# Designs tried in a protein design run: designed miniproteins, single chains, continued (5). Part 60

Each design is a single chain, and the fold is of that chain. pLDDT is the mean over its residues in the fold that is shown.

## One batch from the design tools (miniprotein)

Design m18073
Fold by ESMFold2-Fast:
Structure m18073 (fold): chain A 78 residues (1-78)
Amino acid sequence: MDKKAGEAVKKLLEIAGYDPNKKLTAEEAGRAIGEALGVDPEGAVKAVRDYLKQAGIDPDKELTAEEIGSAIAKAGEK
């Protein structure tokens, strides 16, 4: 469920030391996810931007963790 993906992103933001209730850019979200999961942050940023584009969302806008999580879930369901 898209809401669960949003909650997962919030947890990853908290693990990386970010405020999960603030709007953030795709770059900030990708870096936080990469840091929390121990993967390449630049690769994570590119993946998040691509998922947002697939979901029809502007990756240069500040977004909520829920919007980012929903975009990732929607792209990953196929």
Scores: mean pLDDT 76

Design m18074
Fold by ESMFold2-Fast:
Structure m18074 (fold): chain A 93 residues (1-93)
Amino acid sequence: MEEELLRKIEEGVELLAEYVRENQTEEVKKKVEEILKPGAEGLELEERGELTEEKIREILKEALEKGLEFAKEVGLEKAAEKFEEALKLLEEM
């Protein structure tokens, strides 16, 4: 199940990254920063030895929800499907 979760995340991120490379606008950059913010906060917690499994799940859920919202806003239906599937798998854990 974890392997399937990571694979869905990777597929969604790859589709999103392709869109970002083709659409380097200020608006897109701002959305990418919003999606990456939970991950950056997670790295800071890891450096302090405060990163728990519960915190990893919270960070991952927030990043996936932001990624799903962005994918829907820009019409990346396949990326949105992958992030939605990843969120469902995360809920089963």
Scores: mean pLDDT 77

Design m18075
Fold by ESMFold2-Fast:
Structure m18075 (fold): chain A 69 residues (1-69)
Amino acid sequence: SAEAEKRLREQEKKLIEQLRKEDEEGEKEAATKKTVEFHTPLGVSYELPVANSPEEEKEVSEKIKKLNE
């Protein structure tokens, strides 16, 4: 239903926001954190942090998978 999709989109946005907050240390060292705009199958745009290592790439991929559920 529409409400279920809205709730999922809100949850996805919260996950993106948590990723941004956890990455505050990187932003502190650099003037701004690099992000990439990602469009989910639901048609919602999100800004995801750019991974700097294979570990971070895996974490971002797992988050994207959860966002696309």
Scores: mean pLDDT 63

Design m18076
Fold by ESMFold2-Fast:
Parts: C-alpha cells; structure tokens; sequence
Structure m18076 (fold): chain A 93 residues (1-93)
C-alpha cells in the first residue's frame, strides 16, 4: 500500500549513511504523502504508533506530512520540493 511505502521511505531516510541517500528517501516520502488522502494519513499515524517506531521516525513523518500538505496548497515546483528534502536531510547529520 502507499501508506506502507511512505513508512518504509521514512525509515530508510533515517537509516541512510549519507546526505544524498537520505535526501532521496525524504523526497520519495514527500511524493508518496502527496498522493495520500486525509484518511490514509490517519492510517499512517495509527500504523506507526502500532509498530512502535522511534520518536525520530514519528517526528520526521509529521514534518513530511506538513511539507506534502504545503506542496499541494502552495503548488510548489519540483525544484522547491528537492530543496526542502535536502534541507530536512541536513538536519539529521
């Protein structure tokens, strides 16, 4: 499911050894999250809670949910999204 794909991308981002790999997984997570309905976002939150994910994984998920919402509302360009993904990745060094 897209919910499971988003969770996997978030986990891979935090497991990433370098900035480029982390940015790639964050960007993928944002793209998937943009496709999710409000009901699927709530399902994602519930599933992460049930799986006992780390606080860092929960924090990243909420950040990316907010970014995905902003991307839709502000009609941000692919370049803007890539820039945001890189900045978020840099915060986890």
Amino acid sequence: SKVEEAIKSIKKALESKDLEERSKHILEAIKILQELSDEEIEELRKKMEEEGVSEDEKQLAETLINVARSVKELELSDEDIEFMAKRIAESYQ
Scores: mean pLDDT 85

Design m18077
Fold by ESMFold2-Fast:
Structure m18077 (fold): chain A 68 residues (1-68)
Amino acid sequence: SEVDELVKRLNELIKKLEPHRPELSREIRDQVKWLLDELKRGKLTEDQVKSQLNRLIQAVEAELAAVS
């Protein structure tokens, strides 16, 4: 699914961020877990989850650019 592909991409970016920003990396992982749990419970739509995952990807990419 598109959600699974976004989660995979975000996890790869988080791995790159961890050595620079370990606390932020944990916070983002917790947010991803929460989004997926809410999707499974039918509290968020797939489109809402995809929107939030894309925002997190942009945030991690910005943080990586700042520490490079």
Scores: mean pLDDT 88

Design m18078
Fold by ESMFold2-Fast:
Structure m18078 (fold): chain A 70 residues (1-70)
Amino acid sequence: SLEEEKEKLEEELSEILETLSLEQKKEAKKEHDKIIEESNELLEKGKPMEEVMKIYIEKMRKLIEKLKAK
């Protein structure tokens, strides 16, 4: 399910954060907060929850890939 995929990605992000320097953690958290804010804006605009969840998951995957490349 989308909920299970979201939970798995959030868990993976948490694990990656534990491996990062303090400065990298701050930057990663800012990027994650931005993704959350963007998702909330889409919900406020009346986008369906399922569509917003798919966008959130895609952005989370890209963030995780970016962090792993450091």
Scores: mean pLDDT 83

Design m18079
Fold by ESMFold2-Fast:
Structure m18079 (fold): chain A 114 residues (1-114)
Amino acid sequence: SARNETKIRLLDAGVELLKEGVPAEELTTRRIARRAGVSQGTVYRNFPSKEELLRAIAIALNEEGINYFKQEKYEEAIKLYEKSIELAELTNDEELVEESKKNLEEVKKKLEEK
């Protein structure tokens, strides 16, 4: 449905802003909505709070990092895990911070094996 498509657009918008170098602390709901081409009311219909949206973006960054790691794109995976950690720390998601740090350590280890 349109709701699922909007969620994907919002996550993609957040991921792209972070990849472009926007600091996690400057990643606002307004900026994400603007990049996604939707109203702030549409954002809150899909994510009940800013924290839920940012957490979903952090999870998406970690999952994309795992995908790049599987493709042996280690430098790209590192950047995604680092951004996931920044956002997870901002949302106080300690479990995601630990998971993303573990993934970051594993990819750095792979780079050192050759």
Scores: mean pLDDT 87

Design m18080
Fold by ESMFold2-Fast:
Structure m18080 (fold): chain A 78 residues (1-78)
Amino acid sequence: SEELALARARAEALTAFLRKLAEESGDERAKELAEEVGRALAELVAALEAGDLEAARRANEEAVKKGGELLELYEKIK
């Protein structure tokens, strides 16, 4: 579906953006968290493509959790 293809493209673009921000920060934990967010986003898209709404929910919850941890870290290190 076009919607799922767009979701994948957006997830990949967001992951690349977060990775770039983490590299610019010079903080290894920020890089680790950015990769974890990227993995959760990839799992979310894969679950949606498979029609596994339960897996999609879990992946979305993980992405939100790790994204929050990354945001909190950026507030401390900038």
Scores: mean pLDDT 83

Design m18081
Fold by ESMFold2-Fast:
Structure m18081 (fold): chain A 85 residues (1-85)
Amino acid sequence: SLVDQLMQLTQQMVDALNAGDYDTYLQYLDQLEDLVRQGLAQGRLDDVFEAMDAVVEYLLSQGKYDLAGQVLDRYDKVYLDYGRS
């Protein structure tokens, strides 16, 4: 499912940051953005919103407030691109 894919990438981002591997972290963050964009392009709005919420809720539950903010910034960027005709 899309939620499983985003959650897997989220765990990989956390692992990369814990290892100090910022380049790998950015690669996973870019992949997360691409999956969100792909889901929206496919008209899978409910699946996309469920997956996006699951990621943010997980990060907040883990006290990863800065990473949650970075993910939300990527969501805003996607919405800005998608919501304009």
Scores: mean pLDDT 84

Design m18082
Fold by ESMFold2-Fast:
Structure m18082 (fold): chain A 80 residues (1-80)
Amino acid sequence: MKEKADEWYKKGLEALENGDYETAAQYFLKAGEYYFQSGDYEKAIEAYLNAARAAVQAGNYSLATKAGKFLLDALEELEK
């Protein structure tokens, strides 16, 4: 899971550099999901935060809301 998460996170960064905010948001969400599944809540938080930011830049507020919910879930796990 962690290797997959790192791969998706890198793809998200590459999409962000290219101005593909919609693609970046989706890739960061994918990375966050894999980090969350592996118990790496700190990296999941980082990925979901980047997903939410990219989604807002893309004008996709539904995707931003989804990323925000996952961010809150990861924050709650980290606080345990």
Scores: mean pLDDT 85

Design m18083
Fold by ESMFold2-Fast:
Structure m18083 (fold): chain A 123 residues (1-123)
Amino acid sequence: MSREEIEREIRERLLAILDEALAQPVAEPLRDLPDLAKFPDLPKVIPEQVSLSTIRARIEAGEIRSVEEFRELVEQMLLNVGLTTPAGSPVLQAARAFGAWLMKRLRELEEEERRLLRELEEA
Protein backbone atom coordinates (compact mmCIF):
# COMPACT_ATOMS: atom_id res chain seq x y z
CA MET A 1 0.00 0.00 0.00
CA SER A 2 1.33 3.49 -0.87
CA ARG A 3 1.36 6.47 1.54
CA GLU A 4 -1.37 8.09 -0.62
CA GLU A 5 -3.48 4.90 -0.37
CA ILE A 6 -3.01 4.82 3.43
CA GLU A 7 -3.99 8.52 3.72
CA ARG A 8 -7.11 7.86 1.57
CA GLU A 9 -8.08 4.75 3.59
CA ILE A 10 -7.62 6.62 6.90
CA ARG A 11 -9.67 9.60 5.62
CA GLU A 12 -12.50 7.26 4.55
CA ARG A 13 -12.39 5.47 7.94
CA LEU A 14 -12.40 8.80 9.84
CA LEU A 15 -15.43 10.01 7.83
CA ALA A 16 -17.21 6.68 8.54
CA ILE A 17 -16.52 7.00 12.31
CA LEU A 18 -17.73 10.63 12.18
CA ASP A 19 -20.95 9.55 10.40
CA GLU A 20 -21.49 6.90 13.14
CA ALA A 21 -20.88 9.61 15.78
CA LEU A 22 -23.28 12.10 14.13
CA ALA A 23 -26.00 9.40 13.94
CA GLN A 24 -26.06 9.15 17.77
CA PRO A 25 -28.73 11.39 19.46
CA VAL A 26 -26.26 12.09 22.32
CA ALA A 27 -23.94 13.82 19.79
CA GLU A 28 -26.51 16.59 19.03
CA PRO A 29 -24.92 19.19 21.41
CA LEU A 30 -21.49 18.53 19.78
CA ARG A 31 -22.73 18.61 16.16
CA ASP A 32 -22.45 22.36 15.51
CA LEU A 33 -20.52 25.29 16.98
CA PRO A 34 -22.18 27.10 19.94
CA ASP A 35 -24.42 30.09 19.19
CA LEU A 36 -22.13 33.07 19.89
CA ALA A 37 -25.16 35.41 19.89
CA LYS A 38 -26.28 33.63 23.11
CA PHE A 39 -22.70 33.34 24.48
CA PRO A 40 -20.76 36.42 23.19
CA ASP A 41 -17.91 35.97 25.73
CA LEU A 42 -17.45 32.26 24.90
CA PRO A 43 -14.39 32.87 22.60
CA LYS A 44 -12.59 34.51 25.57
CA VAL A 45 -13.16 31.35 27.69
CA ILE A 46 -12.86 28.84 24.81
CA PRO A 47 -10.45 30.31 22.20
CA GLU A 48 -10.51 27.15 20.01
CA GLN A 49 -14.11 26.34 19.00
CA VAL A 50 -14.52 22.72 17.80
CA SER A 51 -17.61 20.74 16.76
CA LEU A 52 -18.13 17.47 14.89
CA SER A 53 -19.17 19.52 11.82
CA THR A 54 -15.96 21.61 11.85
CA ILE A 55 -13.88 18.41 12.18
CA ARG A 56 -15.76 16.93 9.19
CA ALA A 57 -15.15 20.07 7.11
CA ARG A 58 -11.41 19.99 7.91
CA ILE A 59 -11.13 16.28 6.93
CA GLU A 60 -12.98 16.95 3.63
CA ALA A 61 -10.64 19.93 2.97
CA GLY A 62 -7.59 17.65 3.45
CA GLU A 63 -6.43 19.59 6.55
CA ILE A 64 -6.58 16.49 8.79
CA ARG A 65 -4.10 13.91 7.47
CA SER A 66 -3.74 11.61 10.49
CA VAL A 67 -5.89 9.97 13.18
CA GLU A 68 -3.79 11.82 15.81
CA GLU A 69 -4.86 15.23 14.42
CA PHE A 70 -8.53 14.13 14.49
CA ARG A 71 -8.14 12.76 18.06
CA GLU A 72 -6.54 16.04 19.27
CA LEU A 73 -9.55 18.00 17.92
CA VAL A 74 -11.98 15.58 19.64
CA GLU A 75 -10.03 15.98 22.92
CA GLN A 76 -10.28 19.80 22.58
CA MET A 77 -14.04 19.54 21.84
CA LEU A 78 -14.59 17.39 24.97
CA LEU A 79 -12.45 19.76 27.09
CA ASN A 80 -14.57 22.71 25.85
CA VAL A 81 -17.81 20.88 26.85
CA GLY A 82 -16.32 20.20 30.32
CA LEU A 83 -15.51 23.92 30.75
CA THR A 84 -18.95 25.20 29.61
CA THR A 85 -21.34 22.53 31.01
CA PRO A 86 -22.37 22.30 34.71
CA ALA A 87 -20.51 19.66 36.73
CA GLY A 88 -22.59 16.53 37.38
CA SER A 89 -25.24 17.46 34.76
CA PRO A 90 -26.81 14.62 32.68
CA VAL A 91 -25.65 16.44 29.51
CA LEU A 92 -21.99 16.43 30.68
CA GLN A 93 -22.21 12.75 31.73
CA ALA A 94 -23.73 11.81 28.33
CA ALA A 95 -21.08 13.85 26.46
CA ARG A 96 -18.27 12.14 28.42
CA ALA A 97 -19.70 8.65 27.70
CA PHE A 98 -20.02 9.55 24.01
CA GLY A 99 -16.48 10.97 24.05
CA ALA A 100 -15.10 7.77 25.61
CA TRP A 101 -16.78 5.71 22.83
CA LEU A 102 -15.43 8.01 20.09
CA MET A 103 -11.92 8.12 21.61
CA LYS A 104 -11.81 4.30 21.77
CA ARG A 105 -12.75 4.10 18.05
CA LEU A 106 -10.06 6.67 17.18
CA ARG A 107 -7.33 4.91 19.23
CA GLU A 108 -8.11 1.60 17.48
CA LEU A 109 -7.82 3.31 14.07
CA GLU A 110 -4.62 5.15 15.15
CA GLU A 111 -3.00 1.77 15.99
CA GLU A 112 -4.05 0.44 12.53
CA GLU A 113 -2.64 3.60 10.84
CA ARG A 114 0.70 3.13 12.67
CA ARG A 115 0.81 -0.53 11.52
CA LEU A 116 0.13 0.42 7.86
CA LEU A 117 2.79 3.18 7.94
CA ARG A 118 5.33 0.78 9.51
CA GLU A 119 4.63 -1.82 6.80
CA LEU A 120 5.13 0.88 4.13
CA GLU A 121 8.55 1.87 5.61
CA GLU A 122 9.63 -1.83 5.80
CA ALA A 123 8.63 -2.49 2.16
Scores: mean pLDDT 78

Design m18084
Fold by ESMFold2-Fast:
Structure m18084 (fold): chain A 100 residues (1-100)
Amino acid sequence: KKKEEAEKILKEFEDRMNELGQKAVDAARAGTPEEADKALVDALKEMRRITNEAVEKAKKLGLEDYAKEIREKSGELGKQMVDDVVKAVRDNLAARAAAA
């Protein structure tokens, strides 16, 4: 069914986006600022790829509204990842300063 397939596409998209965001945050917490920057850039590129694949899959099913929602959600999740990585870098730098 188209509705069941649409719900699956959205869930898989959100799960993959959240997994990438968590990996970028984990890299920022454990690594150097340079490693955090690289992880963020790599994650943003992969998020774009995942978004494009999900959008095309939704379009092939004639689910234009879902394709639009996926694009909008991609922007929100990408911003959240940037905010979370920035916080993780800041917390990591503060912890290193306190340990010195």
Scores: mean pLDDT 82

Design m18085
Fold by ESMFold2-Fast:
Structure m18085 (fold): chain A 100 residues (1-100)
Amino acid sequence: MPRTISDEVAKETIEALRELNREVKENPEKFSKEELVSMVVASALLVVAAIVGNASPEEVRALAEEAIELARTVAEKIPEEKEEFDKLAELLRKRAKEHE
């Protein structure tokens, strides 16, 4: 089993995702469509890494909430990805709940 992610690393990652969500909402023109999609995928992988690394249920939930919010924000900018991002958001919510 992979080693548990430290609380410090988890907290810094949550804060980084919050800042990214704010930047995408305030300055969406700074990002290409490809960059926005890549960021959603990367945020989802961070949630998976936290689950595999046995992060606390609270940390996994916080990471999932930020990843879901990023997917929602990007879906508003790229409507063609909305269906897939909605499915991803539901999967992340389910996995975070199962980790509790």
Scores: mean pLDDT 81

Design m18086
Fold by ESMFold2-Fast:
Structure m18086 (fold): chain A 64 residues (1-64)
Amino acid sequence: MMTLGDFMDWVHANESIEVTNRLGAEIRAALAAAGLVANGNTPLETVAALPSLSEEVRAAIEAF
């Protein structure tokens, strides 16, 4: 895993737009709660390290 953009492209390729939007919204909310801005260049390791990130999103990131 490299960036949030790479992960979201993978989700979009393998999942519905509804799943893509749901996971993306959750990740953006978790980053915002940590005082961070979400964009395609955000390191995926930064996202995965967030303590407020849900188990569902974390599992998806780990599966990527």
Scores: mean pLDDT 78

Design m18087
Fold by ESMFold2-Fast:
Structure m18087 (fold): chain A 76 residues (1-76)
Amino acid sequence: MGTGESTHRAGGTTVTLTPSTAAGGDTWRLEVVGDDGTRGSLTYDGVSGAISGEATGARAEALVADLEAAFRAFAA
């Protein structure tokens, strides 16, 4: 059971993971900030394993792939 916010960094990109207090930890919000202006706002559903949301900026497509890999590693 996670309480509170955690921050992860990869290659100039910062990802902040916030558990949903209303959902009892089954849902996580991902906020992404890249040094190049890349931004992302994603949601992970711990029940389905699905990631949804959007990312924008110069590395948006690569960032989504990296986040999927990193989040699967975090969830393991």
Scores: mean pLDDT 66

Design m18088
Fold by ESMFold2-Fast:
Structure m18088 (fold): chain A 111 residues (1-111)
Amino acid sequence: SRIDELLDRIRENPYDLEAHRELVELEISQGKTDLLLQELQAGIETYPDNPMFYYELGLVYRHQGKYEEAIEAYEKALELLRKKLSENPEKTQPLIEEIEELLEEVREKLE
């Protein structure tokens, strides 16, 4: 399935933002938003330093029109990615820039 293909991409590259975005969009389109939110909460509790759960949480909240909550989630993802900059700046800097652009788009929705 397309979901299995996206999960394989994430397994190969855990920071594949496009794969995370497409996975979230597919699960929302299948009416699985509540299940997705439960899974993200469990992921955050198990792996609190993983920025990807907060990135996906921001995407879900943005889809729901919960722009303030989306901002908080994206800011948390950025906080965690910035802590990883010293370990792999070439990999983490492009992710930071993409999420910063998403954050600005959501901020514009509140104006």
Scores: mean pLDDT 86

Design m18089
Fold by ESMFold2-Fast:
Structure m18089 (fold): chain A 99 residues (1-99)
Amino acid sequence: MKYKTTVTVRVEGPNATVSVTAKSDGKATLRVEAAEGARASPDITLDVKAGDTLSARLDGPGTVTVELEAEDKPAEIDSVEVSGNARATVEEKRERLEV
């Protein structure tokens, strides 16, 4: 059985660093959508282990999305940290995928 958890972080402010820590092993995809004129980290896809942290930087407002996929166990996020001169809204969506 395949599991997917998506964390969406909306950032408002001149700069932010968003860090998402995995609680389960799996495959993570990090996407950053910067508002016009802002700079963002490139999209990253990598294999993660429990305790691994994915980080993205924004020089301005934008949205950071982390998608974690895991097999046989739920895809779980340990923590979401936002630092810098920004306000953030965090949303988490958990899905079970039948294979």
Scores: mean pLDDT 78

Design m18090
Fold by ESMFold2-Fast:
Structure m18090 (fold): chain A 84 residues (1-84)
Amino acid sequence: MKISREEQLAFERALRDKVGGRDYMELAAATVVGSGASEEAAKNYLLLAGFDKIDKDSVRRALEAARELGMPEHLLKPVEEYLA
């Protein structure tokens, strides 16, 4: 289902507050890769954020927290593709 930009931003803020900045940033990097960007793009994103790699366990925790918050599955699909 389509959601408004305001609803999407509210979900993103709630998720960051729930899981913390680190797990949220790693989920964001996984979304970049799962959306068809290169591993190099994800590494550059993490490097700018001060991280050296994506922790898949952090991504899984953030993904489950996003589902608990009711975040729409179509926004989570790129993360699921990265973890597959």
Scores: mean pLDDT 72

Design m18091
Fold by ESMFold2-Fast:
Structure m18091 (fold): chain A 60 residues (1-60)
Amino acid sequence: QQRQLDLEVRIALHEIRLAISRLWLERNKDAPPEVQKSIEEEIAKHQAEIDRLRAELAAL
């Protein structure tokens, strides 16, 4: 129960950060290319972590 809750909370936190980063990119289309690339890399990182944590949750 605690392990499941911990995984669900971590997934939710990464999903929130992913959503914020995506919204930021949509609102800041005029940002420098290096800034956009940095945010896109953060999005990819959060997505990879979500996928990993979801796999762990599914294995419970």
Scores: mean pLDDT 85

Design m18092
Fold by ESMFold2-Fast:
Structure m18092 (fold): chain A 74 residues (1-74)
Amino acid sequence: MKTLQELVDELVRLLSQLDPATAQALLNEFRKEMAEAVKEAKAATSDVGEQMKLLFERLKEIVERHIERARAAA
C-alpha cells in the first residue's frame, strides 16, 4: 500500500499535468474536504494524538479520491 507521502507526490504530479483552471478547481475541492476532515477529527476527540490519527486516515482517503479525479480530468 502506498504511504501518505507517495499518494501526495502522485497527486501533485497529476495536478501539474492539468490545465491551471482544472487544477485550481480540484485543489479547491481538496481544501474543502481537508477542512471538513480537520473539523470531524476535532469534534470526535479533544486528544491531539487521536485527532492526528483520525486525520491521517481521512487524508489517505481524500488524497486517493482526488488522484482518481485528477486522472479522470487529464
Scores: mean pLDDT 77

Design m18093
Fold by ESMFold2-Fast:
Structure m18093 (fold): chain A 74 residues (1-74)
Amino acid sequence: VEELRRQAGRLFAQGQALLFTPEGVRQYEEAARKLEEAGDHEAAASMRRVAAQFEKLATDAERRKAEEAARAAA
């Protein structure tokens, strides 16, 4: 249980370093899974909320890059 919480903390820190990237979102989701396994459903729910928010931002960033590439190619 304590080990799962420590693993979640490490994954959260890694996710923060990779802000607004798909890799960062995946690390937040993995941290949420570890917290849920530890029985910390409140922290897991909070972490999943953050992951969903960053996933949206990552998708928006990819869309902007695609639009930029299309304009440069036109």
Scores: mean pLDDT 71

Design m18094
Fold by ESMFold2-Fast:
Structure m18094 (fold): chain A 88 residues (1-88)
Amino acid sequence: ELEELLRETRELAEEALARGLVDPATAAALRDAIAFFDTYLSDPEAARQQLAARFGVDSLSDEDLEYYVRTFARALARGLRALLAAAA
């Protein structure tokens, strides 16, 4: 289910980028988000370390990491769906 959400979010982001619907700063942020999700799927421990460093904490629980990734992906997918619908 989470992997499906991340795949859908990636597809939406790649569509928005391909259609030129976002400015260069937003495009860079979308590429960073995709890279983070790719890291989470391939090496969740590396993703945990990156996020812990960003928040200035020693470590994150598996629950906290999954919650962050899921919440971020849902918010991004929602925004991208709205953007793509408005551009149709």
Scores: mean pLDDT 84

Design m18095
Fold by ESMFold2-Fast:
Structure m18095 (fold): chain A 60 residues (1-60)
Amino acid sequence: SMEEKVNEAVERVKAAPTLEEKRQLIADLLMKAAISTNYDEQKALEEAVRKAMELLEKEE
């Protein structure tokens, strides 16, 4: 499902060992959202970016 793909993308950002790698993964998701021609995919990627960015703000 799209929700499972969103959760998997967010978990990959969480698992990345450095802040630079986390930001690069978010940048990749944002690029994919920008070039997507599928509305549901674009929305799922945008949601993954939003959740991943919120996690970076909350994590110590």
Scores: mean pLDDT 79

Design m18096
Fold by ESMFold2-Fast:
Structure m18096 (fold): chain A 85 residues (1-85)
Amino acid sequence: EEPSLEEIREALEEHIERLVRYAREVLGASEEEVERIREILTRAGERVLAALEAGDVAAGVAADEELTREAKPILERSAARKAAE
């Protein structure tokens, strides 16, 4: 059974909360970095949902990959700062 868009949205929101918590608690991300990560993840989640609603699974996968690419530098910067302290 194909999950509903609402179920996917709820799963994405939970995933975003887990990643934000990880960045803050494990990586020591600043509040500014946390807000930027949340913005990137929320925007990418909206793109994934829009692509899935249009039936374009490939576009949804591409949006998820772009999210990872955009979030990675911020997460790595947070980790590098923590390592330097």
Scores: mean pLDDT 72

Design m18097
Fold by ESMFold2-Fast:
Structure m18097 (fold): chain A 104 residues (1-104)
Amino acid sequence: SEFFEKLSPLLQKLKKLYDEDPTANLLEITRLVNKNAKQVTEDLLKALEEHPEEFEELIAFVANVFYSLYRFDLAKPLAEKALELVKNPSPTVRANLNIVKNFK
């Protein structure tokens, strides 16, 4: 099961945009996560706790979106929590999250 129907409407929209084409949808994703930063963070962390393999790439992508928006106060805690919750992240996800976490 993809568990998609159990996600909030906001997370369903975000995951759909990401899964379809994160590059083509980058501007729409950026607007969505910037407008709904607190709710996106809460919904993503909950989804990651329940389904880490399904959400590890999306949470890494969103952490990088916050980073690109100079919202380091959101990007760094999100990256730190993602690394705490995902026990065996892919090498790419781990590298991307560590870059965001260790930014000075």
Scores: mean pLDDT 81

Design m18098
Fold by ESMFold2-Fast:
Structure m18098 (fold): chain A 100 residues (1-100)
Amino acid sequence: PKVVINVVKVEKVDEHFLKVVLDISGDISLEEMQELIRALQREFPEVTAEIDEERGPGTLTLTLPTSVPIKEILDFIKEFLESLGHEVEVTASENAQKYL
């Protein structure tokens, strides 16, 4: 089972917060997505993670303090999904790469 995490967009909300849009596709269930959101909230209580219903059930929107590195969150998501038995590939759009 393969899962692809694509960093679609990174947007500066203000001096203190970033908005990160992730598209998580492949062999992932809604239940696993919900488990990921719960795990993120435990590990990074300062980060808000929610399914972006306007973009679809595979789209996860993160709001994070600028003090939390995006790469640290991506590494956590990758390791979490790998712990569930998935092979995980991480990709980023041209605009998102400058934040990684």
Scores: mean pLDDT 82

Design m18099
Fold by ESMFold2-Fast:
Structure m18099 (fold): chain A 71 residues (1-71)
Amino acid sequence: SEAAREALRVWEALPLPPGAKRGIADLLHTVTDPAELEAGLRALARRYGLDPELVLRAARRMREAFDRAAA
């Protein structure tokens, strides 16, 4: 589908290490509570030495693309 192709494009375009992208995707698929999700994303940013705002922004883009692909 077009939404699935868009999700793949978003994934590939994110300026993050592959391990960090996979970690974000895992959190988005396993964590349903918004506060717990934010805490997990900030912890992931610390583990990878990344800007937390960059990780949160990337997670929002991935979530929007994944939600469109799932619809």
Scores: mean pLDDT 79

Design m18100
Fold by ESMFold2-Fast:
Structure m18100 (fold): chain A 93 residues (1-93)
Amino acid sequence: EEVTVYVKQQIEDLKSEDEDVRALAVQNLGVLIKAGQVPENLEEEVVEAFKNALKDESKGVRVAAAEVLVYIAKNGSDHLSELAVKALVEVLS
């Protein structure tokens, strides 16, 4: 599916050496996941990508990832909320 290809591309962009590319990828994935547009089979992979972004070298990338995970923990589906809470706890512990 077109969305699947786009989501996977954004996950790869989070591994870029360019801080601006990583920041844009967090923003793009954040919009999709908050809108419930990430395919269910990619939800764990996207949350794991945000969890990794919480450890990013760039403060802007870390803050953006944290804001998305907090939003999902409060407003996502039961499955997404559980994944987001686990990601936040594991990074902060």
Scores: mean pLDDT 84

Design m18101
Fold by ESMFold2-Fast:
Structure m18101 (fold): chain A 107 residues (1-107)
Amino acid sequence: MSVREKIEYFIDLILDTREKLNVLSALELEYLRKNPNATLEEIKEIFKKEELELFDRLVAVEKEVAARTEPGKYSDEEIEERTAEEWMLLKAEEFEKRFNVKIKLPE
């Protein structure tokens, strides 16, 4: 899998797990308050888009930090892979602690 494919898979896994647990995020609840006729599929698409945009922003920040502190030490691809692994691990740990479930990270 590419880094992007791993992140998308991970987001889908979190969304599917929340649906099975019948749990909505604060963002999903706020969207439903404003759009009471929204489908779960529409809410999932909005959440996935927001999480992908957040991830892209984090990668951009990490690349800027690396360029300033450790110029030439890491490729952009290495920074993207490291950021993805760290982000998924932190999100999985927080989700597992909050909902007492296990999340299998993508390979």
Scores: mean pLDDT 78

Design m18102
Fold by ESMFold2-Fast:
Structure m18102 (fold): chain A 75 residues (1-75)
Amino acid sequence: SAERERRLAELEERIRELEKELEELLKRGDYDGAIEVAKRIGEVLVEYARLLGDPDLAARARAITEALIERIKAM
């Protein structure tokens, strides 16, 4: 539907914004801020997966986000 397509596009734009914010925080050595943004990316990816009607993708999004957070913590 047009509504679903619009919401998916909005979430894709939000993910791009958060990825840029994450890169800037990592570049500045703000690892606490980077972890917070990584958590936000995970939330948006789960909503994206829900709109696609794919619960397996939602579970994978959570796992990938957790792995990213653990990697940042190890820096």
Scores: mean pLDDT 85

Design m18103
Fold by ESMFold2-Fast:
Structure m18103 (fold): chain A 85 residues (1-85)
Amino acid sequence: EEEEKEKAIKIATEAANLVYQGLKLREQGNTPEADELLERARKLIEENKKYKDLIELFVQMAEALYKGDREKARELAEKAIEKIK
């Protein structure tokens, strides 16, 4: 169970980082690299459906942080912590 939690967190973190970097690259006009990172995040989510809920929370948190919505990011982080416990 702890091993499963660690795998879920690792995958969710990787997907969130890919989305965050992809959004940053797209903002900078580097569309080909942004599209590659976002596609990698999509494939990672598709391959790890059993961790879907946790991955979605981490990705939404990354999107909120990118938009500067700190309150929403905090709420999503609290929900993620509850799912990990």
Scores: mean pLDDT 82

Design m18104
Fold by ESMFold2-Fast:
Structure m18104 (fold): chain A 78 residues (1-78)
Amino acid sequence: MKERIRITKEKTEDGKNLLIIERYAVTPEGEKLVSKEEKVASDEEVEQLIRELQKEGFRIVRSVTRPDKVEEIELEKD
């Protein structure tokens, strides 16, 4: 079973980031949403979150900045 995390990052007025963190279990039947979390984080806290996920075995598989400057980051683990 593969795990996927999608992080959506949007800048707030105070220069922080609104994060939407969605965790998925990828099965032969498709993607199943396991959890969804919303939080506000500084750029340093976002970098620390990504670093901790990478220590858990997650790899960045997609990183996209949209025209509206919302960033989407996807990570996967076996």
Scores: mean pLDDT 81

Design m18105
Fold by ESMFold2-Fast:
Structure m18105 (fold): chain A 66 residues (1-66)
Amino acid sequence: SEAKVKPFQGKIVTEMEAKGVPKDKHQAISQEVQKRALEVVDKQKTDQELEQVIVGIRDKLIAENS
């Protein structure tokens, strides 16, 4: 299941850079997104649904760290 989440990590980092999140926080936020996504990865039907969930978690974590 971790293998399904890892491919999105690069896209999450790219989006954090686009939004001006400091680079020193990228690894910690990416790891937390992965952790939370792994809790629900088995409930997603498609990779697209998983990506939507990961984006939602990312946006929440960026807001919490702003």
Scores: mean pLDDT 74

Design m18106
Fold by ESMFold2-Fast:
Structure m18106 (fold): chain A 100 residues (1-100)
Amino acid sequence: AEEAGREAGELARRGDGEGAGEAVRRAGSVPGAEGGRRAASAASEAGKEAERAGHAEAATGAARGAGEGARLVGSTREGAAGGAAGAVAGIGGAFGAGGE
């Protein structure tokens, strides 16, 4: 999660929303509920870095990647929702809790 969060954060800081979303999605591609937590953590880091750099679109891409990562691993909505709420706090609600 920490390494994936750093990669997503670096991409988001550069304004690469698609790359940040992909990095978050890959972080979530582990079996079980852990995948959702990893995607959520990476999305939160990317959202913070995108906000600091002024790249709202990159933060949105990271939040979308978190939702996709949670779906890929079959994570519970509660685990995905917690992380999405953290990302949303930084980016103003781009991705809803437990949403697709």
Scores: mean pLDDT 62

